Designed miniproteins, single chains. Designs and how they scored, part 37

Each design is a single chain, and the fold is of that chain. pLDDT is the mean over its residues in the fold that is shown.

## One batch from the design tools (miniprotein)

Design m1271
Fold by ESMFold2-Fast:
Structure m1271 (fold): chain A 68 residues (1-68)
Amino acid sequence: EEKAREAVVKAVGLLLSLPNPPQAAIDALVEAYLTGNYKEGLRKVAEAARQAGLTDLAEQIEKLADSL
């Protein structure tokens, strides 16, 4: 639980560091938080980031998901 919450907070920080974070990634992150499916949700965030061409961000978020 603590580790999952910390991973979500880190993902939020990564997305908010972008001037134009992709809405699909934000939506996936919010859904992960609301459903408690953090690992699956973070993987969806990484996929949305990858689709937006943010490969480095996608890789960082995917590592956060894999740590859960």
Scores: mean pLDDT 79

Design m1272
Fold by ESMFold2-Fast:
Structure m1272 (fold): chain A 62 residues (1-62)
Amino acid sequence: EERKKQAEEAVKKLIELGDENPTEKLTPARVVATILRATALILEGKYDEAVKLVNDAIEEAK
């Protein structure tokens, strides 16, 4: 489903950003914690919450 794909793509983008440019706001530990929480939300079918969580982490890093 489209919402699930958006959530998976958001997680992939976070992994890419965190791997290439770790920052004080987007530390490796924070990236891992965010991925774990987003994955749990995806497994619960809460795709919109997973996308929001990942996007909020990415925006805070900018």
Scores: mean pLDDT 74

Design m1273
Fold by ESMFold2-Fast:
Structure m1273 (fold): chain A 74 residues (1-74)
Amino acid sequence: SEMEELERELNALLRRLMDPRASPEERRAAKAEALRVAEQILALDESKTPEQRAAAVANFDAMLDEILADVEAR
C-alpha cells in the first residue's frame, strides 16, 4: 500500500539521519525528505483535521532537530 511504502521510506531516511558516518549535508537532506514523507503520510490520515496535521508536522520537525543536535554533539 502507499502508506506502507511511505513508512518504509521514512524509516530509511531516519536511519540515514542517525548514521554516524553521514555528512552534515546528508543529514540535512534526510531531514528535509523525512518531513516531506511525513506530510504525505499525514495527508492520508482522514481522522485528523488540517490543524492537527499541521501541528503533527511541526512536532515532527522539532523532534528531528533534537535528534540532529544529539548526533552533532557526539
Scores: mean pLDDT 83

Design m1274
Fold by ESMFold2-Fast:
Structure m1274 (fold): chain A 117 residues (1-117)
Amino acid sequence: SEEIKKLVEQLVGYLNQVLSEENKQVILDIQKALGLKEDGIFDEETKEALTKIALEIEDFSTQKLLALLGYLALLTSKDKEETVKKLAELFGVDPEDIKKLIEKYKKELEKIYKKFT
């Protein structure tokens, strides 16, 4: 319980850092993937949904969390190349690294997504 609370606080803090207001389209695409209200705002409902899904990551790492965020955004994106560029800007990595990271964890991400949708 206390360990879960600490992990939740760390996840919310990290999500606040990487999902800025300037990336409304990425947030919108994630909201679509999660069946949430599509307003492009990183609100409490969106934070709660992302935290709940992120808690299912086995052997948690920042790379797996970034892969999950990228997977969700790309799942519903109408412009996948632009979404990859925006994610790369958010994460401070190259666009090619985003694709490789998602592909590396694809099976785990699909399993997590199926459980929560």
Scores: mean pLDDT 78

Design m1275
Fold by ESMFold2-Fast:
Structure m1275 (fold): chain A 77 residues (1-77)
Amino acid sequence: SLVDQARELLRQAQQYFDQQNYYQTVQLLDQALAIAQQAGDQQTIQQVQQLRADTGQAILDSVAAFQQYYMDYYNSR
């Protein structure tokens, strides 16, 4: 079913998220969202949107941490 397909893609996206492979996470989440919307599965849509938000935050946190490290390194010289 479309519901089962969307949930399987969400599960795979979670695995890539846990591996910090955010590119694959986003690609699978976009596919899962499209299928979940076709299926009308509101629960899966909400779970996809939450993991997408978590992925975006993880990317921003990683960029901020890198920027802070770079600034601290520059200011220590």
Scores: mean pLDDT 88

Design m1276
Fold by ESMFold2-Fast:
Structure m1276 (fold): chain A 63 residues (1-63)
Amino acid sequence: SLSDLAEEEVKDLTLPANVDRGDFIQRVVAEAEVYATAFRLPPSPAIVRLAKDVVLLDLQALN
């Protein structure tokens, strides 16, 4: 599932101190679902990695 792939992708990732890991994972799953639908692709580590990078960029932009 996308949730399992997201948890695996972020397990070794260092998040900012004020970012909840569960919330981050949920945001990655939501972004990955959007990309899977837009590109008509099955759930994959590549889609989840793209979603993770986008969510990280959003967090950096808020600072």
Scores: mean pLDDT 78

Design m1277
Fold by ESMFold2-Fast:
Structure m1277 (fold): chain A 88 residues (1-88)
Amino acid sequence: SSEIEKKQRELEERVIRLAEEAVAGAPKEEILRRAKEILEEMLEERQKYQPAPEDEIKRAREKIEPIAREFVEDKEGLREALAELAAE
């Protein structure tokens, strides 16, 4: 598969694992840190195939913290997302 496909699958798997750990009660600080790492890698991957201006990337990075906090704080949403993924 293409580099894009491989990286997307890797990132998806990491998000699923992180969500599972968060739902299982892993430390909030660790989950937040790892969520931010995944989001930064997603942004970096996007830049490889769909480059955006530096200013746009800086704005996207500023959104990483709020998105990561949402991920950590919404355990119910994480449970629903995991259930949706398992529903085949």
Scores: mean pLDDT 74

Design m1278
Fold by ESMFold2-Fast:
Structure m1278 (fold): chain A 70 residues (1-70)
Amino acid sequence: MEKVARVRLTYASSSPVARRAAEALAAQLPVPTELVADPSLSPDGTVRVEATFESGEVRVTEGVVTEEEL
């Protein structure tokens, strides 16, 4: 199992649902986590997760969080 060294969570600055989801994810992560508000993202609750592993690999995952999932 490859260990995560750093995480960056990018969320739509105009989406309170995405912001809350990103903050909740950051609180659960034991690694340094950066929260980035991006005004170019859709306000539909999209959150991008960029995980940097100890090997130097970067993996990007996008998810859409709706109000009912909070």
Scores: mean pLDDT 72

Design m1279
Fold by ESMFold2-Fast:
Structure m1279 (fold): chain A 75 residues (1-75)
Amino acid sequence: PDDSRNLVSQQRYQDSIRTSQSVLSQDPNNSTSWTILGSSYRGLGRNQDSIDYYRQSLSLNPDNDTSQQNLRSTL
């Protein structure tokens, strides 16, 4: 077993942030990408940034259940 693959997987949050930012550069109204940013920052322990991104997602799509659930869990 090659444990170096686990080290690559540990970059998951940073890769998700980069990918979501790329998507948002093309479509800033993509509420799903804002949700992914919120979840990624929560995973990094940056709860205030996470809350801000979930709120941005909800401002674009107030019925986004994932952002509502994750915002509640982060507060």
Scores: mean pLDDT 74

Design m1280
Fold by ESMFold2-Fast:
Structure m1280 (fold): chain A 86 residues (1-86)
Amino acid sequence: MIKVRVYGPAGSPLVEAVARAAREVGFEVEVVETEDMPVPGALAAIEIIADGEVVGGGAVLEEADPEELYEGTRAFLERAKAKIEA
């Protein structure tokens, strides 16, 4: 099963936007509430995990509108899912 892990501070609208996009694309979502980001300076980060291995990911490095981040993340994850499921 493909899982998405989302990192960021508790209550972050950016973390929620990314998690919502991943759920809507059909991924299993794990939210890791943390300030110790896997990418230095990131406001939110994402890892795509297939069969226990990290196969992709990304980071939000600047302030963004949560709805724009949701739409962009959804498009990114739909492309990633298509490649993993091929």
Scores: mean pLDDT 80

Design m1281
Fold by ESMFold2-Fast:
Structure m1281 (fold): chain A 74 residues (1-74)
Amino acid sequence: SEEENAKRQAGLKALLLAMEEAEKIGKVVESSYEVKGNTAIGIAYTDKGEAAVVTIDGDEVKVEVMSKEEAEKR
């Protein structure tokens, strides 16, 4: 459906941005995306015990770097 395609696209965009940010920290070892309602979340874990988390809500993009343990709670 059009709604499913929009959610997939938002998730992939969040994932790509998270991976790009994580690559500035270290090697990406694991990555995923999730869509919760209208919010897309991309997470990329690095070999340095840190993760990049990107949250997209409409036109708003938030990029955060946090510990692996903190990111796993998302």
Scores: mean pLDDT 83

Design m1282
Fold by ESMFold2-Fast:
Structure m1282 (fold): chain A 68 residues (1-68)
Amino acid sequence: SAREEVRAALEEARARWEELSEAERRSLALAEADLEDPGRGALEYMKAWAEENKDEELLAKVEELMAK
């Protein structure tokens, strides 16, 4: 499933945790949270935060989840 593929990618990223930047670690933590329960309010909050901080990658991910 798509969630299993994303989870496998997150586990690989977690194995390289020490090589990740602070921004990449933040993105990883948010992606992990999305796999558990992407509540609508949480997605709206993350979208506003990404727009304010000009995080285009996070914004694209949030918009994809909101479309479902």
Scores: mean pLDDT 61

Design m1283
Fold by ESMFold2-Fast:
Structure m1283 (fold): chain A 92 residues (1-92)
Amino acid sequence: MIEEMIKKIKEIKSVEEADELIAWLRGQEFSEEERLKLYKALTEKVKKDPKSEAVQRLAIEAFGIFSDAPAIAERYKDENILPVFLHILSKE
């Protein structure tokens, strides 16, 4: 299951696919290990395609879902992902 979701994150093409992934993420309970795998896949995708509307939408919502886990919070600080989000949010 989790590996299939990681593949979908990497291959995301549309805002509709992002919304489906967000809905799935909100409906699931994750272990710390699964959250770390999803977080890693998402950060890699954001870094590769930061201008994609689908990626921006998925990233904003998914990081909100993951940010309550201690290991994810530490990764968030270490990976300096906040400047990427600020850049995304500054587009009007």
Scores: mean pLDDT 67

Design m1284
Fold by ESMFold2-Fast:
Structure m1284 (fold): chain A 72 residues (1-72)
Amino acid sequence: HHMSLQEIIDEIERLVEEVMAETDPKKQDELIKRIGELVEEYARKLGLTELQARIFAKSFEDYVKKLFEEKK
């Protein structure tokens, strides 16, 4: 019930694997949003401001989206 930084990282990794295996765009969007929330929480625990954490989370969400949209 005390979520450690390692537990947050493990959950992010698990959700990234889930979104890469998902074929439903709506479910992909839901997974990406959950990933963003965890990335924001992780950044906040590292001492970043709320604004910085939100920007990093959004950038990570955009990165994950591009991974399956821009396949070569």
Scores: mean pLDDT 78

Design m1285
Fold by ESMFold2-Fast:
Structure m1285 (fold): chain A 64 residues (1-64)
Amino acid sequence: MLEVDLEELLEKVEKGLTDMGISEELKKRLLEVFEKTHKEEGVDKAVEEVIALLEEEYERKGLS
C-alpha cells in the first residue's frame, strides 16, 4: 500500500509501547483508543491521543 494501513500503524504503536516498558493492560487500552480514534477522527487524532496518554505515563514516572 502507498499509505500506511491501520494494522501496520497498530503494530508500530505496540512495538513502541513494548520498548517503553508499558504494561500489557495499558498497551491494550492505548491500542484500543488508537483504533477507535483512527476510525472516528483519523490518524492525526489517534496519534495525538496516544501521545497525550504516554506523556501522562512519563509524568507519573517522573521522566522528562
Scores: mean pLDDT 73

Design m1286
Fold by ESMFold2-Fast:
Structure m1286 (fold): chain A 85 residues (1-85)
Amino acid sequence: EEIDLAVAELTLAVAITTIKNSKTVDQDELIRLVRRAASLVPEEHREKAMELADQAIKEIRDANGDKTKALEALEKFLDGVRELA
């Protein structure tokens, strides 16, 4: 359970770092990443993780390819996932 949450957090942290070092942002890849990370969260916390994922996906779409806004959405999602204990 804790291991799955840690894997979700690590997946997001690595992706955020990779995107920071990338020239462009692929919105579809970010949405897939958010969905994958939410699916890795333990069942006990998954409902809340899915709510956080839906919000992050909305913010990524609203960013309309803006790398800074997309990264802010991902970092906010990561922070929310980290608060799930």
Scores: mean pLDDT 76

Design m1287
Fold by ESMFold2-Fast:
Structure m1287 (fold): chain A 83 residues (1-83)
Amino acid sequence: SASEIRELVRKSVVEALQAIGDTENKVVELRKELNEKKKAGAPQEELKKIEEEIEEVWKEGQKKLKEIMAKADEELAKLKAES
C-alpha cells in the first residue's frame, strides 16, 4: 500500500541519516587525534596511519549507505509484489 511505501521511505531515510552521523562523528574524532599528533611533531608514519584510518571510516560509511539503499530497494520490491 501507499502507506507502507511511505513508512519504508521514512524509515530508510532515518537509518541513512543515522549512518551518516555515525561516520561523521568517527571522522571528527580521528581528525582531532591527527591534529593533536601533528602539533606534537609525531612521525610521518604515525600521521599516515591516522589518515588511512579516516579513509577506511569513509569507505565503511559509504558501504553502509549502499547496504541501506539496497535493503530499501529489496523491501520496496516485496511491497509492490504484495499488491
Scores: mean pLDDT 86

Design m1288
Fold by ESMFold2-Fast:
Structure m1288 (fold): chain A 96 residues (1-96)
Amino acid sequence: MKKPTPEEAERMRRAIADTLLAELAAGQPGLVVTDSLGDEEIERVKAAAEALGLPVREETFGGKKILYVASPEQQAALDEEIERIKKTIENIKKKK
């Protein structure tokens, strides 16, 4: 795996934030790992979500925080999918 340069990483973070903001403005759900953004970009996303009346969810997976911005209906669909994934993982763990 080729690691990105610091400059490439900054460009990627900005592109991710800009894409997410454009998606939210278009009425689409947004999901991003907060480590992929700077604090300023995270604040911009939260402000845009609040202005659009969209609930913001912060979830933790393996010590990494994700930010999910979507309508209440999309949030409910995500909850159902997470529950399915958790049950699948439990069944795998029980098989040792």
Scores: mean pLDDT 71

Design m1289
Fold by ESMFold2-Fast:
Structure m1289 (fold): chain A 84 residues (1-84)
Amino acid sequence: MDALRAEIAALRAELAAREAEIEAGRFSPETRELMVRLAVLEAQLHVAEGVSREEVLAALERAAATDPNPLSSEILREALERLR
């Protein structure tokens, strides 16, 4: 659990360092991969905290479907596919 939380924190810090690139529309494949990995790890943390895998997958599917930002929606759908 602590190792998973530490990895999530590290990915968040790396993405924060890339915030200017994201805001400028310079969405690199590396930055996209970090965002997908973060979504996957956060989903795995929820499962480890006692949420069922099926509930986590359903929540990600709803989040992807309801997200008004197409880039965020795509990242969530990619994370969902990796967790299936």
Scores: mean pLDDT 79

Design m1290
Fold by ESMFold2-Fast:
Structure m1290 (fold): chain A 55 residues (1-55)
Amino acid sequence: SPLETELSTTVGRIDTLVKEIIEKEAKGVVDPELMDELLALSHRTSDLVDQIKAS
């Protein structure tokens, strides 16, 4: 399903982004743009799950 493929891709992007946030935090740096991107991807994941449930 195209929705399931996009969900998988979005989750993969979240995993990569979380790893980048953790690495930067370990160096004492917080990147608010990465936090904003994580929030946006979390909202997208929720939307995709709702669309799959409606299918």
Scores: mean pLDDT 84

Design m1291
Fold by ESMFold2-Fast:
Structure m1291 (fold): chain A 70 residues (1-70)
Amino acid sequence: SLAEAVALAQAGQPVTPEQMEALFRRGIEVLAKHYGIPKEEVERLLSLPLEEQRKAIHALSEGKIDEALK
């Protein structure tokens, strides 16, 4: 699935910090579009530290939208 592919790529591939930031941003945007998350919530998630963005991506990949948006 799209969510699984994004999560796997971010977890498995050795990337630079800059590339990792870009992948997390892309992952959140892709998963948000898949689950129909509003743009305002996407912008809020993208403003979080990378560790929190990673948690949000994990939650979204599991379909736990409410947990991702907390």
Scores: mean pLDDT 70

Design m1292
Fold by ESMFold2-Fast:
Structure m1292 (fold): chain A 103 residues (1-103)
Amino acid sequence: KELSAFEDPELAANLFIGLGRYYYKQGDFEKAKEYYELAIKYAPDPSLKGRAYFELGNLYEKEGKYDEAIKWYEKALQYFREAGDTVGAERAEKKIEEIKKKK
């Protein structure tokens, strides 16, 4: 409502991804997760959804929650492919492969 998410959902989603990254760098993973979930909710296109899911994957990987990290990276991969984002898709595939080698 206050963020005008329905008036500018792309701006809102990008701001939420930025806030999520900020809190992730501060070590506040709970707030980072909340902002990435908001970014997913308000993302108007698959490219932004892919980015937000990829950031969730990074967060769970940093927490050592590898099964959850793979799940979020797989969702990111699906959305990047839907968006035609070859670079994003390749990054997500590489992350999934790297984590699977740790198991």
Scores: mean pLDDT 85

Design m1293
Fold by ESMFold2-Fast:
Structure m1293 (fold): chain A 88 residues (1-88)
Amino acid sequence: SAMLEEIRRLLEELGVPEEEIEKIIELLKQKNFDEARRLIEELIRRRLAEYEAIVAASTGAAKLVGEHELAEAKRLGERILKLVEEMK
């Protein structure tokens, strides 16, 4: 499925481990959308918390880079969740 490949690509860009990506893809293939969404939301929260901690500890140019990476991670997460919703 082209949509499953796009979800995989976005999860890889977000830095989700391959093992977790495979679990998500399997859940989506089984049409277990609620469990897939729950796992994706948890992984997004964990990844965003990592970026937020880096931003909070940073100053100057490093803070600007961290804020950009955080914003990109938020956009990736939103796109993944929209694609999952479109599969229902």
Scores: mean pLDDT 88

Design m1294
Fold by ESMFold2-Fast:
Parts: C-alpha cells; sequence; structure tokens
Structure m1294 (fold): chain A 61 residues (1-61)
C-alpha cells in the first residue's frame, strides 16, 4: 500500500517550501507544484499530497 501524506492548509509558496523540507524533500519540486496549481486553477489554501516520498500535487482543502 502506498505511504500517503496529506498536508492541509498550505496558504503560500513558503508553506510549500516548509512542508517539503519537513518531509525531507527537495525544494526543486516547488516550481513544478506551482505550475500544476496554476494549470489546475487552484488557489490557496490547498492540501499538499505526497505519495511514497513524491509530491504528486496539490488539491483543494
Amino acid sequence: DPNIVRIPNIRSEEDIRQALEDNGLSLDWVPALLARMRRDGLSFPVTLVIVDGVPVGLAPN
């Protein structure tokens, strides 16, 4: 079964950076996550979804 981490109430780009750091993930993911957020028409606050150590995307809160 996949290890899934959900981090709700991401309110800013800085919150994304902090959540990635807290989970031992590269900040290189930030531009890709922001691009996906813009593509999907999402606005803060969002939930960051991490599956098996990979930040797969952002979802509505």
Scores: mean pLDDT 84

Design m1295
Fold by ESMFold2-Fast:
Formats: sequence, C-alpha cells, structure tokens
Structure m1295 (fold): chain A 99 residues (1-99)
Amino acid sequence: SEKEKLKEEGRRLTLELLVLGVPDAVNEALKQGEKKEELLKQIDEALKMIEEGKLSKELLPVLEAARRALETGEEASEEERRRRAELEERLRKLKEELE
C-alpha cells in the first residue's frame, strides 16, 4: 500500500538524517583530534553500507566531502549543511502525510 511505502521512505530518511549529522560532527572533530579517527571509521563504514546497497547513494557526495574535510582540515561546506536541512524538511512533510 501507499502508506507502507511512505513508512519505509520515512525510515530511510531518518537513517539518512542520522548520517547527515556528519557535517556537524566533522566541524567538532576538527576542533578535537581524538574524534577525527573515530569519525573517519564511521564514514568508512557508511561508505561500505552504500556499496552494499544498505544506504542511499544520494549520501555518497556528503560522506566523500566529509572525509575530504577531515583529511585536509577544512570545515563542512554550506552545501552539506543545506542538504541536511532539505532532508529534515522532507522527513517532516512525510510524517504529516502519515498522520
């Protein structure tokens, strides 16, 4: 049914939003060196999950940008923050449709 498809998309968007917390985590990790190694491991695990089809390929540019920022010492981009806001808005609208 349409409701079942919307619930599945809601679960996927929730997981994608959790992964998109990565830009905020990158900015914090750049201030604290100990968190950098842990975050790089989490990014590598998420990239593997995308390769295995367990996470959306739409997350690939965000995760690759985050990994690059950690390796070069650059802060998370405005585009990465904007993408997170767009997914949060999409999830909010999806929840309203399920009510």
Scores: mean pLDDT 66

Design m1296
Fold by ESMFold2-Fast:
Structure m1296 (fold): chain A 89 residues (1-89)
Amino acid sequence: HHMTVEERKKLIDDVLAKKSATQEEVVEAIIHAIELGDLDAVKKLLEKYEFTDEQVSEIISAAKLFNRKDVIELIKKKYPDANFLFPDY
């Protein structure tokens, strides 16, 4: 859990470079991108990978925790049917 900003960026880049990553790796990478406020990385991960409803809920929770309204809007754009997860938005 004691990852430097450098280590988090490397993890994100590794996941983006893979032809296929595990669901766990992708969710970890997007949460790190949200923590760092790296909107470009979040956008690229959302464009490259598909997420389950449970994973979308986890990502939204992280975005809310870090007050990333821009990330929430990106998620709403990709998953419009998940609007029930955004009652206050």
Scores: mean pLDDT 76

Design m1297
Fold by ESMFold2-Fast:
Structure m1297 (fold): chain A 67 residues (1-67)
Amino acid sequence: MDPQELLDKTLEKVKKEGSEEVAKKAEQMVEAGRRSVAANESMSKELAEDSAKFTVDLILKYAKEAL
């Protein structure tokens, strides 16, 4: 799966399951993750994918604790 698509799907899931406040924070984390992915894409696709997975894990942990 494309790293950016993974971030988008994670954000949609959090918006569906979480509160508006949790969704807003998740959106900020996704935006930061997109910047990290873009920076790493110039180095390697694997680094970009790992950056996306790391960001997704952080978002899901935050959402789980906030819910």
Scores: mean pLDDT 76

Design m1298
Fold by ESMFold2-Fast:
Structure m1298 (fold): chain A 94 residues (1-94)
Amino acid sequence: DPVAAEAAELARLRAALTPDEWEALLALENRLIEKYGPEETRRILSSLSLEQLRELARRALEVFKEYPHTKDQKVAEELVKRFDELVEEAVRNL
């Protein structure tokens, strides 16, 4: 059951993250959906391990903390760009 499996994985990920890290990861996911669409975002995120997702959430939270009062759009674009570069490097890493 894909829906049940996805719900279980989300629950496990949420338990592994702090509430702030979880919110940062959801914000990043929403920005990816807006830019690439839901199918491509799912494909990108499903290519990452739990540890990579935790690291991404921590990095996203640190960027949001650094620029809390500035242009959420630019922060989101910079996070999406860094994430895209990281995924592209992982795919091209021979």
Scores: mean pLDDT 67

Design m1299
Fold by ESMFold2-Fast:
Structure m1299 (fold): chain A 95 residues (1-95)
Amino acid sequence: MEAFELLEEAIEKIEEVLKKGEGDKELVERLLKLYMELLKLTEDKELILKIIGHALRTIGLLLDIELKNLPEASKEDKEEIEKLLKKAEEELEKL
């Protein structure tokens, strides 16, 4: 999978965890950092707009965690998200 698709899977998993009333601020901050790194490597205008949209969506998730004082996500959910983010980092190195 391409880096963008892996980051999209990570957002979707984080949103599922938030629907359970849980969150992880550090993982969402890491996701945002990876979108910003992908943005620096991208010259395609259509993809740039999609990355910006997903970065804004990620900021919204970060605000939800902060404002609602959500409890920490389960170890299993954190490990699944971390695995997706690690794979995205590996794909970014190929660009």
Scores: mean pLDDT 83

Design m1300
Fold by ESMFold2-Fast:
Structure m1300 (fold): chain A 120 residues (1-120)
Amino acid sequence: IEEIIKLFKEAVETYLNFLEELAAIAEKEGNHEAAEELRERKELIEEQSEKLIEAMKTRSEKEAADEALEAIEQLKRELKLITEDLKKVFSEEAQKEIDALYEETIRKLDEIEREIRKLG
C-alpha cells in the first residue's frame, strides 16, 4: 500500500505542477483571473488528495490501487477540459506551449497508472 500511495502522490504532484505552469502561461498572456483560478484549483486538489491518501491507508492494496487509478483518470479528464478552455483565449504561441506541456503531463500520468496497475 505504501508504494501505491507513493505513486499516487507522484501523480498528484505531476498534476499540480501542470496547473502551476499553466498559471505562469496565463500571467504571461495577461490573464491574471485564469492564473488565480488555476492556483485555487491547485489548493483544492492538494486538500482532496491528502484526504484520499488518508482513506487509502485503511484499504487493501487492491482497493487503494483502484481508488488511485479512478482519481488519476478524473485528474486526466480535468486536465483535458482546462487545457481546451484556456487554448480558446490564448495566443497561438501559448497554445503550442500548452499542447507540449499537456502531452508531457499525460505521458507521466500514464506511466504512473501503469505502475499502479502492476501492484493492484
Scores: mean pLDDT 86

Design m1301
Fold by ESMFold2-Fast:
Formats: sequence, C-alpha cells, structure tokens
Structure m1301 (fold): chain A 60 residues (1-60)
Amino acid sequence: TEEEFEEAVSMLLDFVNSHDELPKINEEQAKDIIDQLEKNGISIKEFIDDIRKMKAYLEK
C-alpha cells in the first residue's frame, strides 16, 4: 500500500543515514530502492519488519 511504501522509504532513509559505513542517500534514492524491491517481488512489509529488527539490535 501507499502507507507501507512511505513507511519503508522513511525507515530506509533513517537506517542508512544513521550508519557511517553506508553512503548517505536522499529521499528520491530511497524511493527508487523501495520501488525496485517491490518490482522484484520483495514484500515491502517484510522489508519493513527486517529493518525494525536490525534497528532494535543496533540500538542496544
């Protein structure tokens, strides 16, 4: 859904831009990444859940 897409974009931006080892991305780049994941049959909901899990581990 559009809401899931927006949440995935926001979470990806926050995740990538909070890590020094990753190249910084802007909102357009994050949208392109999420769009490509969806076009390749990757579940946006599963992607969001995976990011949430990784973030929880890293915040400890």
Scores: mean pLDDT 74

Design m1302
Fold by ESMFold2-Fast:
Structure m1302 (fold): chain A 69 residues (1-69)
Amino acid sequence: MELAEKVVEIIKKQGKDYVSMSELRKILESLGFNPSDELFTNAYYSTVGRPGLANIDEAESIVLRLLSS
């Protein structure tokens, strides 16, 4: 719960409406959370359903999915 809130706060502070896979991963790593490539990729594509950028709500959902894995 707190991790997802921190991720959303960082994205908002950066003035962004969307984040890439690499940007979201860097935010998570900066918070001390280092999911495996497989877990992260599966969470991202299961939430976004396409190649491309995740919006803030999708980014939060990805983090929550990773925490429930």
Scores: mean pLDDT 80

Design m1303
Fold by ESMFold2-Fast:
Structure m1303 (fold): chain A 78 residues (1-78)
Amino acid sequence: MPLSRREKLLRLAEERGRFDLVGATPEALARRMGLTEPAEIAELTAILDGRAPLSPALARRLAELLGVSPAELREALA
């Protein structure tokens, strides 16, 4: 099976030198992204588990956190 989105995100974080994000829980990632609502944290968890599509808003916030473009992030998580 191909890597999960969570594994792909962790690989991208490692490649970009964001070792502080390697092994982070969805809740910790959400906090770093400035997500405070339980529904937003649940959506991020579902996306990383491959259960929901990556929303443009969360793609932008994740890209900013990792220092990559939203297009690069989308390709990495495809």
Scores: mean pLDDT 75

Design m1304
Fold by ESMFold2-Fast:
Structure m1304 (fold): chain A 72 residues (1-72)
Amino acid sequence: SKALEDAFRRGARAAKEAVEQVGVEGARRAVELAVRTLRERGVPQELVDAFRRGAELAIRAAERGESVEEAL
């Protein structure tokens, strides 16, 4: 669904920006905090999972020196 695709893309973008600002390890921490916050705010688990998948893909791409667009 579009909502799942949007959540995935938001996760990827957020993680990419976090890597640029605080590095890979800082980005992992930021993603865990974001996922916790989304769950505490009652965001549906399906959307939280999509956000996390996007973020994890972006972090893995950064670790390999690949672009997020190439990984998506």
Scores: mean pLDDT 83

Design m1305
Fold by ESMFold2-Fast:
Structure m1305 (fold): chain A 66 residues (1-66)
Amino acid sequence: SSGSILLTSRALAKEFGVSQSVASRALREAEARGLVERVRRGDTTYYRISAASAPELARIIAEEAA
């Protein structure tokens, strides 16, 4: 749907300025809470992030980085 993006944990880490391990933990927590959808494209795992879920994902990233 409009207003969503697909990112890898590495791309998310770069966008938020955190380590890849922090981004990976945050994405798994967000997936468990239903905030992001895990999407497999061939051998690569992406996460679909909606604009509405972005603020809560940013909070989870901050918590994992602390």
Scores: mean pLDDT 82

Design m1306
Fold by ESMFold2-Fast:
Structure m1306 (fold): chain A 86 residues (1-86)
Amino acid sequence: SIEELYQKMLAAPSVEEATLVALEYIKSQASEEEQKIIDEAIELLKEYLKTGDEEVKKKLEELLEKVKGLIDKTLAELKALADKLA
């Protein structure tokens, strides 16, 4: 659930781990084709965090644009939950 995602993100030891948890959640709500894109995005994010390679970042951003609707929906739900819990 979105509430479980919010709790996991708050418990994450870093922003990087919180982002990975969020992408895994978005993947669970995604179509089969969108799941493939998110899997590639997760791999690119891990590579970018290890290397700092700007070309990897550009490829990651291009993949995330393909699933932007799911990302925006999840962010809106997380913001609504955070605002309610504040």
Scores: mean pLDDT 81

